# Ledger of designs, part 21: designed miniproteins, single chains, continued (3)

Each design is a single chain, and the fold is of that chain. pLDDT is the mean over its residues in the fold that is shown.

## One batch from the design tools (miniprotein)

Design m8701
Fold by ESMFold2-Fast:
Structure m8701 (fold): chain A 90 residues (1-90)
Amino acid sequence: LITEMLKEHGEYSIKRAAKAVHDRDYRSAIEYAEKGLEFAEALYKAGFYKETVELTDLLIDVLKPLQSLEEAARLIERAEKLRESAEDKL
């Protein structure tokens, strides 16, 4: 249940980020992406590595078009490191 809630909230945040990218509201996109990463970090801390990988993959895909923005590039880097750490546990 905690896993399901963290995953659902993370997916929702990333979905909101994707919509913001589509609407060219890059500030909101970054804010929602940051929330998504927080849920991915919480999943990792709780030991849910598969869910962490899935959520970080979605986050990276949403942020890739914004990689020229320093803030988005930092979020991508953090997500990639978290994804790698989670994959090492699988």
Scores: mean pLDDT 87

Design m8702
Fold by ESMFold2-Fast:
Structure m8702 (fold): chain A 106 residues (1-106)
Amino acid sequence: PSPKLSLSELYDIRVRHIAEKLGISEEEARELLEKEREEAVKKAVENQKSLVAKEDIEKVKEEVIEEAKKYNFIDYTSVVLLGLNAGLPLEEAEELAREYMKELEK
């Protein structure tokens, strides 16, 4: 159980978390949260050190979803970037982000 945080505090946590996970600046993380950028996804794909094994994809997807929920991610691009940084292939990261966004609409 975490203390109750304001929306502003949750946003700041997400900015710092995205910056650390992606190896980008906090200003770049804010731009990603405020304005979705395809170039950031391309850069993340180019910067992937290794891909997870096919048999581990579903397990890694579950871990990414739990992390996104823990930090209250609300935008598609941030979830895609989180998945890519976790070593998911682009198609799998995009599918995961679509499912996450659909769940948030409920």
Scores: mean pLDDT 73

Design m8703
Fold by ESMFold2-Fast:
Order: structure tokens, then C-alpha cells, then sequence
Structure m8703 (fold): chain A 107 residues (1-107)
């Protein structure tokens, strides 16, 4: 589980660095990037599948708020960047949760 959490957190950090390079001057993107980094830290600290599920739920809720702000701004590029970042993080967390569940079932 520890190695899986570390791999997931590293993937999130790599994606965030790419997004910051392209859109880092935008305050909405800065909020999204901050949330992803906070999520990566929480993933590293998680001790159970239940904690990972909660982290995913809280991330999705907060990111949906940021996405609504991006949509309200009328900036299509920023909206697409936030949506892509949301989709990437959720996919990464889903893979981590699925793999963690498989490891938990062996105990």
C-alpha cells in the first residue's frame, strides 16, 4: 500500500507541474493546483481504503466548486485545464483505491 500511495502522489505532482507551467498565472488554476497538492499529501498519510475513498470524495466536491468558478469565468482554456486535471486525479485515485482493495482482501 505505501508504494502504491507514493506512486499515485508522484503522478499527481507531475501533472500539477505541467499544468502550472502552462496556466500557473491564472488564480483559478492556482486554486486547483493547491487542492491537488493537498490531496497528494493526504494520500501519502492515508492508512486505509476507507480514508482513500473519503479523500476522493472531498477532492471531487472541492474540485467541482473550482470547475464551476472556471465555467463562470468564460475562459474555455482554463475550464478545459481544470476539467482535465480533475479527470486525471480521479482516475489516479480510482486506480489506487482499486489496487488497495485487492491488497486488503488478502488479509
Amino acid sequence: LQELRKEAAELLEMKVETVEKLYGDNPIVQKAVKLVRETAKRVLEAKSVEELEKIKEEFEKKMDEILKEAEASGDEEVTKAVKDLKDFVLSTLDSLIENAKRLEEEK
Scores: mean pLDDT 82

Design m8704
Fold by ESMFold2-Fast:
Structure m8704 (fold): chain A 69 residues (1-69)
Amino acid sequence: MKTIVITGQQVPEVKKRFEELRRRLLEEDKERTDKGLDDLRLGNFSPLAQDIIEEQRKIAEEVNKKQEE
């Protein structure tokens, strides 16, 4: 996985989608794995938290890829 670049035109859109996606995933997962979400706030970064971060990165990569390459 390489460094992700977000274009100026897509920056506000991608950033907003990241925030909403992360919040949505956290809210949905909160009912299933509150303990996992607590690890995020403890700063320990549970495997679950890492998965959410990876999804955000994946979105940025797809946006960057669709831009041209």
Scores: mean pLDDT 58

Design m8705
Fold by ESMFold2-Fast:
Structure m8705 (fold): chain A 86 residues (1-86)
Amino acid sequence: MEKELERWKRDALLSAEAASQTLRDEGDDELGDRLLALVREAVERGPEEMRRAKREADAIAKQSSPGSGMNSMATSNSLLKAIELA
């Protein structure tokens, strides 16, 4: 279970890095940097912080282009898996 948790935390961070880059490419550097920072903190702190980061990723996905929305949804999905195993 711990190995699976670490994998989903890693997947969430990689997806957040991709989402951040896509948001920066779309001209929203601040939103991209904020999402990445939230996910980085959340995977180190625990499930409550991961739930908060997931809500932010979901909100970004709903308002974003298909590219950044897809990466934000991937971040949310990976965080959900990490939360389930935490």
Scores: mean pLDDT 81

Design m8706
Fold by ESMFold2-Fast:
Structure m8706 (fold): chain A 70 residues (1-70)
Amino acid sequence: VAPRVWRARTLSEADAAAAFAAAEPDDPSSLGVVGREMLRAMERAKADPARAEEYLAEAQARAAARLRAL
């Protein structure tokens, strides 16, 4: 009754679900730190795209420092 003709979309959703399920119990804490820093950099990049590259570099440095501290 539901017309689903997702070729690549259905496959990508299945792949994403499998990746999340497999990765989640591995180390969500350190992955969360990296994710949060990247998300913050992207938000700042939206507000000031001229400095997007600088924000991304700062986020990578912060993520590396936090992971090293953990």
Scores: mean pLDDT 58

Design m8707
Fold by ESMFold2-Fast:
Structure m8707 (fold): chain A 91 residues (1-91)
Amino acid sequence: DKAVVDKVKKIMEEAKKSSPDKAFELLQEASDLAEKNADKLSVDSLKEIGKYMNDAVVSVADKMSPTKAAAAGVRAGAVTGYALIKERKEK
C-alpha cells in the first residue's frame, strides 16, 4: 500500500511542476496505477491517493484546456469513488 501511495504522491508533485501537457500525462499515469491496484489498496490508501490527485488537478487545471481539466477531474473522482464503495462494503 505505502509504496503505491508514495509513488502516486511523487508523480503528483512532479505534475504540479510540469507543463500542462506533461501534467495531464502524469495524472493519467497516477490514475492508471491507482485503478490497477484498487482491489489491493486499503480504503485509507485510496482516499489518500484521491486527495493527492485532486490537489494536483486543482493546482494545474487553470493551465490545461477545459477538456483536459475535465478529464483529469473525472479520473481523480473515480479513485475517490473506489474508496467510498470499498468502505461501504467493509461495514
Scores: mean pLDDT 78

Design m8708
Fold by ESMFold2-Fast:
Parts: C-alpha cells; sequence; structure tokens
Structure m8708 (fold): chain A 63 residues (1-63)
C-alpha cells in the first residue's frame, strides 16, 4: 500500500490533464465557427473525462 505515492500520482495526473484542458480551451475559444467550436468542446470534454476515469481506475486498482 503506497498511499503517499498514490496521492502524488493522482496530483501529477490531475495537473497534467488540467494543463492540457486549459490549453485546448484557449485554442477552442479562438474558433470563429460556432458549430466547429461546439464539436471541439465535446471532443476535449470526452478526452478529459476518459483520462480522468483511467487515472481513477489506475489508482483504485493499487489501493
Amino acid sequence: HHMEELRQRRREGLAEVLAEYNKKLEEISKIKDPEEQQKAIRKVMDEVTERLLALDEEIRKET
């Protein structure tokens, strides 16, 4: 049981996901076409959700 190691991995994973999410949102905000912007938002949200679920599952398996 590596509780401190698991906490650190979760924090690092979350920080990376948030950094990528913020960067992608900034790029999306520059899209002039509303339909294309909406599509890009959905894709980014799906990617973020998938990565967060994968991170949570990985941590869960080691606890």
Scores: mean pLDDT 78

Design m8709
Fold by ESMFold2-Fast:
Structure m8709 (fold): chain A 87 residues (1-87)
Amino acid sequence: TQTLTVDITTDKDTTLTLSSKSSGWQNGEITVEGSGEVTYSPDGSSVTVKLKAGETAKVTLSSTPPSDPNQTLTSDLYADGKLVGTL
């Protein structure tokens, strides 16, 4: 298992949608620490975070690489459809 952590700070009260896309990796798990309200989708593929102005969400993507070394090895983290990190 590999992990990527990013801090997201907002200057206005906002609802942020977090999602992951994997190319050859197994489905990523997103966890959020230090935010006000967090809602996880039933399959763990997306997370909704409500942040107040000036608050920071610590977002961690955890993903399992494929056992086949010939497969693509990237897993991407998105916030509101924008790429914020790659594992």
Scores: mean pLDDT 72

Design m8710
Fold by ESMFold2-Fast:
Structure m8710 (fold): chain A 85 residues (1-85)
Amino acid sequence: SAALAAEANEAYAAGDGAKVVELATELTRALIEAAVAQGGGREAVEALAEQARRDLEEARAAGDALNAAVAEASLRVAEEALAEL
């Protein structure tokens, strides 16, 4: 949701890495729920997983531990959802 994304940005600005990862996890769940509810189903969740994989590779290449943790959490949530679809 837009509210979760805004809260995650505020946590990032505050330097609260643990809260950023928690909110990113919840945001990914909310995006999956919205996509499924709108009939996007598997295709939309696969797109989210692919984006998270790209974000993870980029963060790891940059040595960005926080963004890597965020991308890993988002990827895990998307892959779990795909296994249930």
Scores: mean pLDDT 80

Design m8711
Fold by ESMFold2-Fast:
Structure m8711 (fold): chain A 92 residues (1-92)
Amino acid sequence: SLEEEALRLAREAAEAALAGNLAEAERLEQEVLEKMKELVEEGREEVALEVYAEAARLLAEAAVRLTGLPREEVDAAVAARVAAAEAARAAL
């Protein structure tokens, strides 16, 4: 499914980032966004947001390991981004 494919790509992006391959991580993150766009185009907006939230959590874990930033601060920033995306959708 598009959901499973997007989450697989998000995991691969996190793994690439942890391996120090930032260019590959960015490419894979862009592919996650394209799969989410396909979910929205299919009218599956709620599923797209759930995938976005889970992908964001996986990438946040990689960011904590790479940067040493406090996990709570990274998680809060990710939650704020997800909430902003949900608010933007609700305003449509």
Scores: mean pLDDT 75

Design m8712
Fold by ESMFold2-Fast:
Structure m8712 (fold): chain A 84 residues (1-84)
Amino acid sequence: EKEKVKELLKEYYIEAIEKLYEKGQLDEELKKKLLEILEASLNDDKKKLDELAEELKEKLEKLDEKLLEEIVEELKKKVEELLA
């Protein structure tokens, strides 16, 4: 069921983002941008996704490479849990 899968993905990614924020690995602005990207993706808002991707690219260029890897790893773990 398409809607249930979208809701589960949203919950898992929100949890991953919140966990990274609680660990101090994300600032409030980056957390907000990641949540906006998830919402735009779920709503199939391509224009909003393009705008957010450009803003996120600027933010990511200022991040430590290790922090980027940790964000990717947390998101990957949540996707693996969903698919298991």
Scores: mean pLDDT 67

Design m8713
Fold by ESMFold2-Fast:
Order: structure tokens, then C-alpha cells, then sequence
Structure m8713 (fold): chain A 81 residues (1-81)
């Protein structure tokens, strides 16, 4: 389900992030994605927001890993179509 994909992506990204402020922003974006009903478009907006937040840390290796996790999540969503 879209909810399972969103939950798995969120858990994996949070495991890579050490900054508590960034973790809270990721959690806020997840709540916004769920608000009013979860859609593919909202998951895509969540993924974009998360990529931008992690990219802002300047950690290229974490940024690359998060991009890979997002790609896997998007591939799973396409399989649900």
C-alpha cells in the first residue's frame, strides 16, 4: 500500500539522520502527506521535501543513500498502479 511505502521510506530515512530538527521536519512532512488522505502525489511531495532536507546537511553520502531509498519507494509505488 501507499501507507506501507511511506512508512518504510520514513523509517529508513530517519535511521540515517542524526539531526533532531531535521527528524522533526521529516515527521511533519509525513503528517502533511497523510493529512486529508494519502495519494501518490503526496508521497512524491514528501520524497522531494525529504531529499531537500537531507541535501541541506551537506553530507553527500547520506544525500546519495536517501536518493536511493526514494528511488526504491517510487518503484514500489509504480508497481501498485
Amino acid sequence: SLEDVLNELTEKVLSLVEDEAIKERIKERKEEAIKGGLTKEKVLQFAKGVANLVGSTGDDEKTKKVAELIKEALEKIEELE
Scores: mean pLDDT 81

Design m8714
Fold by ESMFold2-Fast:
Structure m8714 (fold): chain A 86 residues (1-86)
Amino acid sequence: MASELRKQKLQEELEKEEVSISTIAQTAILLAYDDDPEVRQLAKEILYKYRDLLSNPKVRKAVEIALEHNPDPESKEFLKELLQEL
């Protein structure tokens, strides 16, 4: 999917009052794999907004996968901080 489509989708999710567990899990994976700084920034904002969903086992596994795939240092520290809130 083009970066522009991913940014559009992430912006739409950020503007919603709630998101699905699958959306949060996919957002964590996107933070690990996407090389676009704007996509990573939007992913961080979504994960922080809906951080209460990180207690879900599916989301937790996605965050663990994101950490294992060595996202940029800022993203890695962000994910570690979110996990500490669980």
Scores: mean pLDDT 75

Design m8715
Fold by ESMFold2-Fast:
Structure m8715 (fold): chain A 71 residues (1-71)
Amino acid sequence: TEELIERIKEIARKEGLSEEEIELLAQAVNAGVILVEAGRFEEARELLTEVTTELKAPEVLKLALEYIEKS
């Protein structure tokens, strides 16, 4: 989980996101992982899709969804 969040921060920085936007993405990914562990897969996918679309970070979405799908 911590390693996934660090990877996401690295990708977001390279895509030109601000530190505030990167922190929002990290929080969303952490919340998504918690939702998956609770069996709330649809809510996790919706949350991650909304945040990454709003911030224009499609590569972050792909990475996060791949991790969640394997959970």
Scores: mean pLDDT 77

Design m8716
Fold by ESMFold2-Fast:
Structure m8716 (fold): chain A 88 residues (1-88)
Amino acid sequence: LDEEELKRLFEEAEKLTRETLEKMKEEGVDWKEIEAEIPAALKRALAIAKELGLPEEVIQFLEDALDAPVEKQLEALALALLAQKHMA
């Protein structure tokens, strides 16, 4: 991934997270059930990112997100999934 592609991945992850949160709010999804699953999913995504050798910027964002609010953790999950898809 070049610098331009990396920048686009971050922008795409942010957009996807915002759209997902808006849709979940409209559908009345139970936030407590989803909130409980996000930290575990993020830890798994970080392990996979390190195993696949994703860019340092992606790995650092995921590590920083572990202690961040759930919205930031969701953004990090979207970023990890998008980066994995582009490298596979």
Scores: mean pLDDT 78

Design m8717
Fold by ESMFold2-Fast:
Structure m8717 (fold): chain A 75 residues (1-75)
Amino acid sequence: MGPLMSELGRLLVDAGVSPKSLSLLGEFIDAVVAGDVEAARRKGKELIELLRQEGVSEETIERVRELLDRLIALT
């Protein structure tokens, strides 16, 4: 796993996110690995909305969004 993937996982674990958020992260990662930019964008958006609903701080959400965008750019 690249440094961006490790940082993303650490941020989410440290934020105490739900199993649903971790599942969406897994689906996002699968889309990135598959080269499916459209699916990656969709799953990333779903993850951000779920994090917001779970009360994750906007500071953490913005960092997650930046990492998701960087990973999509590498796809």
Scores: mean pLDDT 81

Design m8718
Fold by ESMFold2-Fast:
Structure m8718 (fold): chain A 86 residues (1-86)
Amino acid sequence: MGSPALQANIARAAAQAPATIEALRAEAEAITDPRKMVLLVTAARILAVGYATDADLSTDPALAAALRAASEELRRVAEEAARRME
């Protein structure tokens, strides 16, 4: 599997995911500028893909499950934010 450095980075991403998701959700609720909303939706979608990739590369099934859950939650945040633009 990946290097020890890669696995350590994946573990850090999993640990930080809840705080990152909460921050993005709070930002989405505060944004009044449609341009900033486009950037948030884009960032959330990129992070969701990143967490899904980290889950696939993880050697720890519990971390993989947490990262897949984080990816799905970020996809929901992006979808909800996108709906507020229309």
Scores: mean pLDDT 84

Design m8719
Fold by ESMFold2-Fast:
Structure m8719 (fold): chain A 61 residues (1-61)
Amino acid sequence: SELEKLAEEIRRGIELAREELARLRASGDTSPEVQRRIARLEQLIEELEKKLKELEKQIKE
């Protein structure tokens, strides 16, 4: 179904965002640019996880 495909795409997006976040954290770079990027990635991951939870609820209905 389209919802299952979207859920898979969101899971891949979360994985990629978490990998990028881990790379930025491992860099030790404390510049404002890197700190802002970390914050944006954390927000993106949170929003994607919320969307995934809603989609999984719809798939189970």
Scores: mean pLDDT 84

Design m8720
Fold by ESMFold2-Fast:
Structure m8720 (fold): chain A 103 residues (1-103)
Amino acid sequence: VKSDEELKAEALNYKNEGDEAFKKGNYLQAIENYRKAILLAPDDNELRVKAYQGIGDSYFALKNYKEAIKMYQRALEIAQKNNLSEEIITTLQNKIEEAKELE
């Protein structure tokens, strides 16, 4: 029904809606939007990493540190396998350590 370009644009829109929900403190709505972004663009590794990080940050804000760690670890795995920037990898590693301290 939709082209790959339309699906990618829709995925980016959901990721941005997730970011806006997160800023407003609507963490469950943020998680839902990030999940939709991942489903629509399963091969966009940069978007997937950002979306999984957003889900992790949302769980962290909800004090669900165990789930936050799982999401950050998933983002880290994607980032490492796809040779994304050292900055992204370091950020995810730091977030995992912070969540483990609070678990």
Scores: mean pLDDT 89

Design m8721
Fold by ESMFold2-Fast:
Structure m8721 (fold): chain A 109 residues (1-109)
Amino acid sequence: NENEEALKEIKAFSSNNTVQGLLLVTAKAQSLLYNTSLLTSIRNIIGYIKARYPPNADLNSQEVQDDLKEISEALLSQLESEKDSLLDILNKVKNGELTVKEALNLLNQ
């Protein structure tokens, strides 16, 4: 199942709910704009961040959160109809109302 692979890769990237939510929402925005699968977009965003930072960088850091937020805002600004729904999902993941697994199931339909 593609969602199980996506969940595994998100959790391996970061243990922080805010980083996980930002990664998922950023990847969904990219998938919608470029007509790619959500898993492909997750891998693309992870690859971009890992290439930007040293191999031993703390991917739970505020710096990584700020970079993901900047990328997310740039991509979401190009989505008129989906922006509010994606931001709602991000906030629910950040506050623990939705697990990343539940958010993946909602976004990959």
Scores: mean pLDDT 86

Design m8722
Fold by ESMFold2-Fast:
Structure m8722 (fold): chain A 61 residues (1-61)
Amino acid sequence: SLLDKIVEELNKTLEEIRQKLADESRKRMETLGKQVEAQELKERMESLQNTIKKLEDLLKQ
């Protein structure tokens, strides 16, 4: 029937959309992972800078 053909085409379109969403989600997660790593490195740098400052202050005594 015509309806069966329409349903088949809609199911194909849905599957294509699902595959596209899965691929985009994976790419986004990879990008977010890199951003999290950069933020963690910045926080580590600030922590080290604060520690160095405290040590410099102790060395002046």
Scores: mean pLDDT 79

Design m8723
Fold by ESMFold2-Fast:
Order: C-alpha cells, then sequence, then structure tokens
Structure m8723 (fold): chain A 64 residues (1-64)
C-alpha cells in the first residue's frame, strides 16, 4: 500500500469509528495492514482512544 492509500483507509476507518460502525472500522483497519486482532482491539476502544490508536497505526504503516 502507498502512503496515500493508507491515509485514505485511515480516513474511512475514522469515519466508521465516529459513526459507531465497528464492523466497517475493522474492515478498513485490516485493509490498511493491521492484523484482525489489532483491528478488533482498536475498534472496541472508546472513540477518542480509538482515534489515537488509529493515528499511531497509520503512521507506523506509512513508515513501512
Amino acid sequence: LSAEEIEALAREALAALEAGDRAAAVRHLTQMGLSPAEARRIAALPVEEAKRALERAATRQIAL
């Protein structure tokens, strides 16, 4: 995945988290390169903590 693709998936995951759509959030997080277990963990967090975890995960994936 390119940095631009990761940023697009991160934006979709963020929108899903804000909407409370955990299933969509997990899907976008796994497409971004996270394991299913990590994606489920982030989606289960309170929304503000999930947003911070998403930001860190996206930054790490871009650095790969």
Scores: mean pLDDT 82

Design m8724
Fold by ESMFold2-Fast:
Structure m8724 (fold): chain A 69 residues (1-69)
Amino acid sequence: SEEERRRREKSRELAREIVEELMKAILENREEILEWLKKRGASEKGLKELEEFLRQMEEELERIEKERE
C-alpha cells in the first residue's frame, strides 16, 4: 500500500513536470507557432485570443515557480 502510494505520487509528479515542460516549450516557441498559424489562415481574432491564452499560460508558470520556491 505504501509502495502503491509512492508509485501514484511519483506518477502525479511526473505528469506535473511533463505539463510544465510542455508549457515552457510552447512559450519558447510562441512566435513561431503564431506565425505558422497566420500562414495557415488563422483569423486575426483567433491569433489575438491565442496570444492572450499564451500570456495567461506564462503567468501561470511564473505563479507555479514562485509557489515552489
Scores: mean pLDDT 80

Design m8725
Fold by ESMFold2-Fast:
Structure m8725 (fold): chain A 76 residues (1-76)
Amino acid sequence: ADREEIDRAARAILSGFAGTLTPEEAATLSEDDVRAALGALIAGMRIEKVSREETIERVRELAEAAGLKIESLGDL
């Protein structure tokens, strides 16, 4: 259940990450869904060898769009 939910949220964010996810759509996600998807996005970026700075910036942009505090991302 939890793994499938994380995978679903991650796929939704990864598919939207190329500029298809609007701020309005991001705002409809639950905080838990956003955190799970951000974690999976970071894992995916590490597999694709995306730089740490670029990963942090992308995660920050998604968190701001979803209304999450940047400080809460330190544990991701």
Scores: mean pLDDT 55

Design m8726
Fold by ESMFold2-Fast:
Structure m8726 (fold): chain A 72 residues (1-72)
Amino acid sequence: DEEMAFLEEVNKKMMEAVKEAAEASTDQALVNEVVRTAQEEMGRAYREGKEAAKESLERVLKKVKEAIEKAK
C-alpha cells in the first residue's frame, strides 16, 4: 500500500529528528515536549492520511529545529 509506505517513511523521519533533539539537548522538559509533539503528530498522520502526514512531519521538524537552537 503506497499510503502506508509513505506513513512509515514519515514516522521514521519524525523519530530520527526526535533523536537529534534528544542528543543536542540536556533539557529533559524540552526533549519530553518534542517527544510528546511527535507522538501526537504521528497519531494524527495515521488517522488523517497522506496530506496530514506531510504537514505533521513539517511541524515536528520545526519543533525539533527550535529545540536544537535553544540548546546552543
Scores: mean pLDDT 77

Design m8727
Fold by ESMFold2-Fast:
Structure m8727 (fold): chain A 109 residues (1-109)
Amino acid sequence: EIADEIIKKMAEAVKEGKSFREILQEVADLIASKIPDPVEADITRALLIIMAVYDVPAEGVANLIKKVLGLSDEEYEKVKKAFEVVRDGYRNKEDPELIAKKLEEIRKE
């Protein structure tokens, strides 16, 4: 499942001590790698990073991913929750192990 792959990538990057921007870049790269058209892939990568940096709601970010990758409603909800966990965790300076644990719980749902 693509949502599982995205959330696993987030959890691994968090555990590696990567910054919020680095996590966003890796997730955007993963998503773009699933898009066959190179131009669409590049545009999607750029939009995901811009949306995250300019604090677009998690619903907006997850909706773009859903449309581009064809996620189910269940996968959409998982990606949205995972994005909220990472964003809020970094803003609140939560322990990376706690952020990663929350991501793994979402993934297993």
Scores: mean pLDDT 83

Design m8728
Fold by ESMFold2-Fast:
Structure m8728 (fold): chain A 89 residues (1-89)
Amino acid sequence: SLAEAFKSLSEEQQEELKKRAIEAIKEVLREKEPNLPEEAIEGEAEAMVDRIFDYILEEKYKVLDYLLETSEEARAGYEALKEKLEELS
């Protein structure tokens, strides 16, 4: 399962996934909210990545699917996480 794949990662690898996802989310947020300060963009991106990670690790797939259907930035972060996970395999 996706949760098992994430749980098998070291803390260092999990931080690498989070950093990649944060950057992807920040890119989307800058396009959607061009007047938002960079500090706010960073905070929103970090909070979103933490939500995505929690939903994956807790196997809350229905809530995750809803988030990905309703949030462009969440989709970007999730796709970046999957891409980086494949690089680590």
Scores: mean pLDDT 85

Design m8729
Fold by ESMFold2-Fast:
Structure m8729 (fold): chain A 85 residues (1-85)
Amino acid sequence: SVYEKLEEILEKLRELLDKTREARLNKDSQAARDYLDEAIKLYNEALDLVRDNGLEDDPKVQELMLEMSDILMKTRGYTFGTGGS
């Protein structure tokens, strides 16, 4: 189902957040950027699934998408820090 696919995407995003955190601790900026790029692709896939199935007004879907957005923001934060280069 679409809900199962969204939950799978959320789980993958959580794994990518953890990997990005580890990459930052190891000072591997390239790995962190690669994980962020994958996270962006997964988030866009989730957005397309929601739109294509008309689930934009579903409260459960809104909660999942907000959680994905929060994870993506944190992944970006670990990749670049809070102030740039």
Scores: mean pLDDT 85

Design m8730
Fold by ESMFold2-Fast:
Structure m8730 (fold): chain A 60 residues (1-60)
Amino acid sequence: DPEADKLVDELIAAMKARDSEKARALSDELQAYLDKNYKRDEPETQALRSKIFDRILKNP
């Protein structure tokens, strides 16, 4: 999902820059985007969330 990928990229960049305020806002926006566009119990949603968490964990 290009929009989710963009939000994840921006979140990782904000975390690396230690911009805690921007990182918080982007994290909230990403969660809101996923909740609005993906059903929580769908396998595709779980796969996407796992990929997002993996990317974030590899870029602390």
Scores: mean pLDDT 76

Design m8731
Fold by ESMFold2-Fast:
Structure m8731 (fold): chain A 71 residues (1-71)
Amino acid sequence: MVSQQVADDFIRALDMYEEAKKRIKDEEEARREGIERAVKAGVPESLARAAADATESASAERIKKTLRSAA
């Protein structure tokens, strides 16, 4: 299953992407900004991209709850 560290990194990336979407009207630019900020904060690029992709199908809060339950 997902380790606690991986879950925490993914949640951090989710929060950064959601914050970018609130500030940036262009969805592609918001995605790029969110991923870049997450990577700068120490999240692996693959996890940052996965977090952004996950928000296309589910809310950030639902994803966080699922990760906490799985870890």
Scores: mean pLDDT 74

Design m8732
Fold by ESMFold2-Fast:
Structure m8732 (fold): chain A 81 residues (1-81)
Amino acid sequence: SEEEELKKRIEEVIEELRRLAEEAERLNTPEMLALAEAARAAIEEIEEMVKNAKTLEQLKLILQLGESTLELLREQIERLK
């Protein structure tokens, strides 16, 4: 179903955020640890939003927010390397 496909794509975003958090944690600077914490917080927020989502339109917005957050955090981590 479209709902299952959207939830799978959101889960893929969560997994990429988790990998970014782990990368930042390995680099272990105060700035990187702050970005890791931001990534971990974003995962928790996305998981809560998915649990509360009642429509496909809400899931699409959650996916868009998740993808935007992932890109922003990825860019910040790359700039600090």
Scores: mean pLDDT 90

Design m8733
Fold by ESMFold2-Fast:
Structure m8733 (fold): chain A 85 residues (1-85)
Amino acid sequence: SKRDEYLDKILEALQKYGLITPEEAEELKRLFDEDAPVYELSRFILEKAGLPPGVARLIARAMVEGDEKAYEQALKAIEQIVKKK
């Protein structure tokens, strides 16, 4: 599904850019598979990836809701954070 595709691409991007470890990506996927709410996933992303609260929430919304606009905004935000380093 598009939801699963967005999840996989977000996890790949977060790991590729060194924002989370493979172990943290597995934990995030577990939370997703257990139907964790957006606030719980966004807190995990905030704490582990060190991303701003707004960006963490966009990522969590893209994963949980399968929202295409949130997905596009999340990837763009991740890319912008990496480029500013």
Scores: mean pLDDT 80

Design m8734
Fold by ESMFold2-Fast:
Structure m8734 (fold): chain A 79 residues (1-79)
Amino acid sequence: GIEEGVEKPLAELEARVAELLADEDPAKDPEVEAFAEELLARGREVLETVPSPLGQEFGEKLIALAERLRAALAERRAA
């Protein structure tokens, strides 16, 4: 169903976030920032347009992934 259709994309996004966070290369900061902005925008859209519990969980997880990337960038910029 639709739940199965979002589980695989979410796992792939989580894997990419983990890869970007493990690679502390400052040359990738623009890519990391763009990806975080994309995840935040998509997460917010899902929360606004898909009122189901699964849609809310998916949207919240996308926002959480974006916040993790933004926090890592902020930490590097503060150092």
Scores: mean pLDDT 75

Design m8735
Fold by ESMFold2-Fast:
Structure m8735 (fold): chain A 90 residues (1-90)
Amino acid sequence: LSEELLREVEASLHQMASSVYKLISDRTGNENYGKLSELEEKASEYIEKGDYEGLGKVELEHADIYENELGDKDAAERERKHAQEYFKKA
């Protein structure tokens, strides 16, 4: 697969995640899921632009919400690992 096609797939997956988080936010009233939805939208935009530094920063904000607001330390550690991988590409 071309690098362009792989980026389109990755951006689409983040758009899907954004839609899922927005649905959870709308149904539960928990605004933290709304924030996660916005971060996934930003991640998709940064992927489309090839802005890996911006993408890494978004993953760190995602990790902070998982750990500090949702209590999901395992998800937070996964996002920090993704941020490191993105910063290596920048």
Scores: mean pLDDT 83

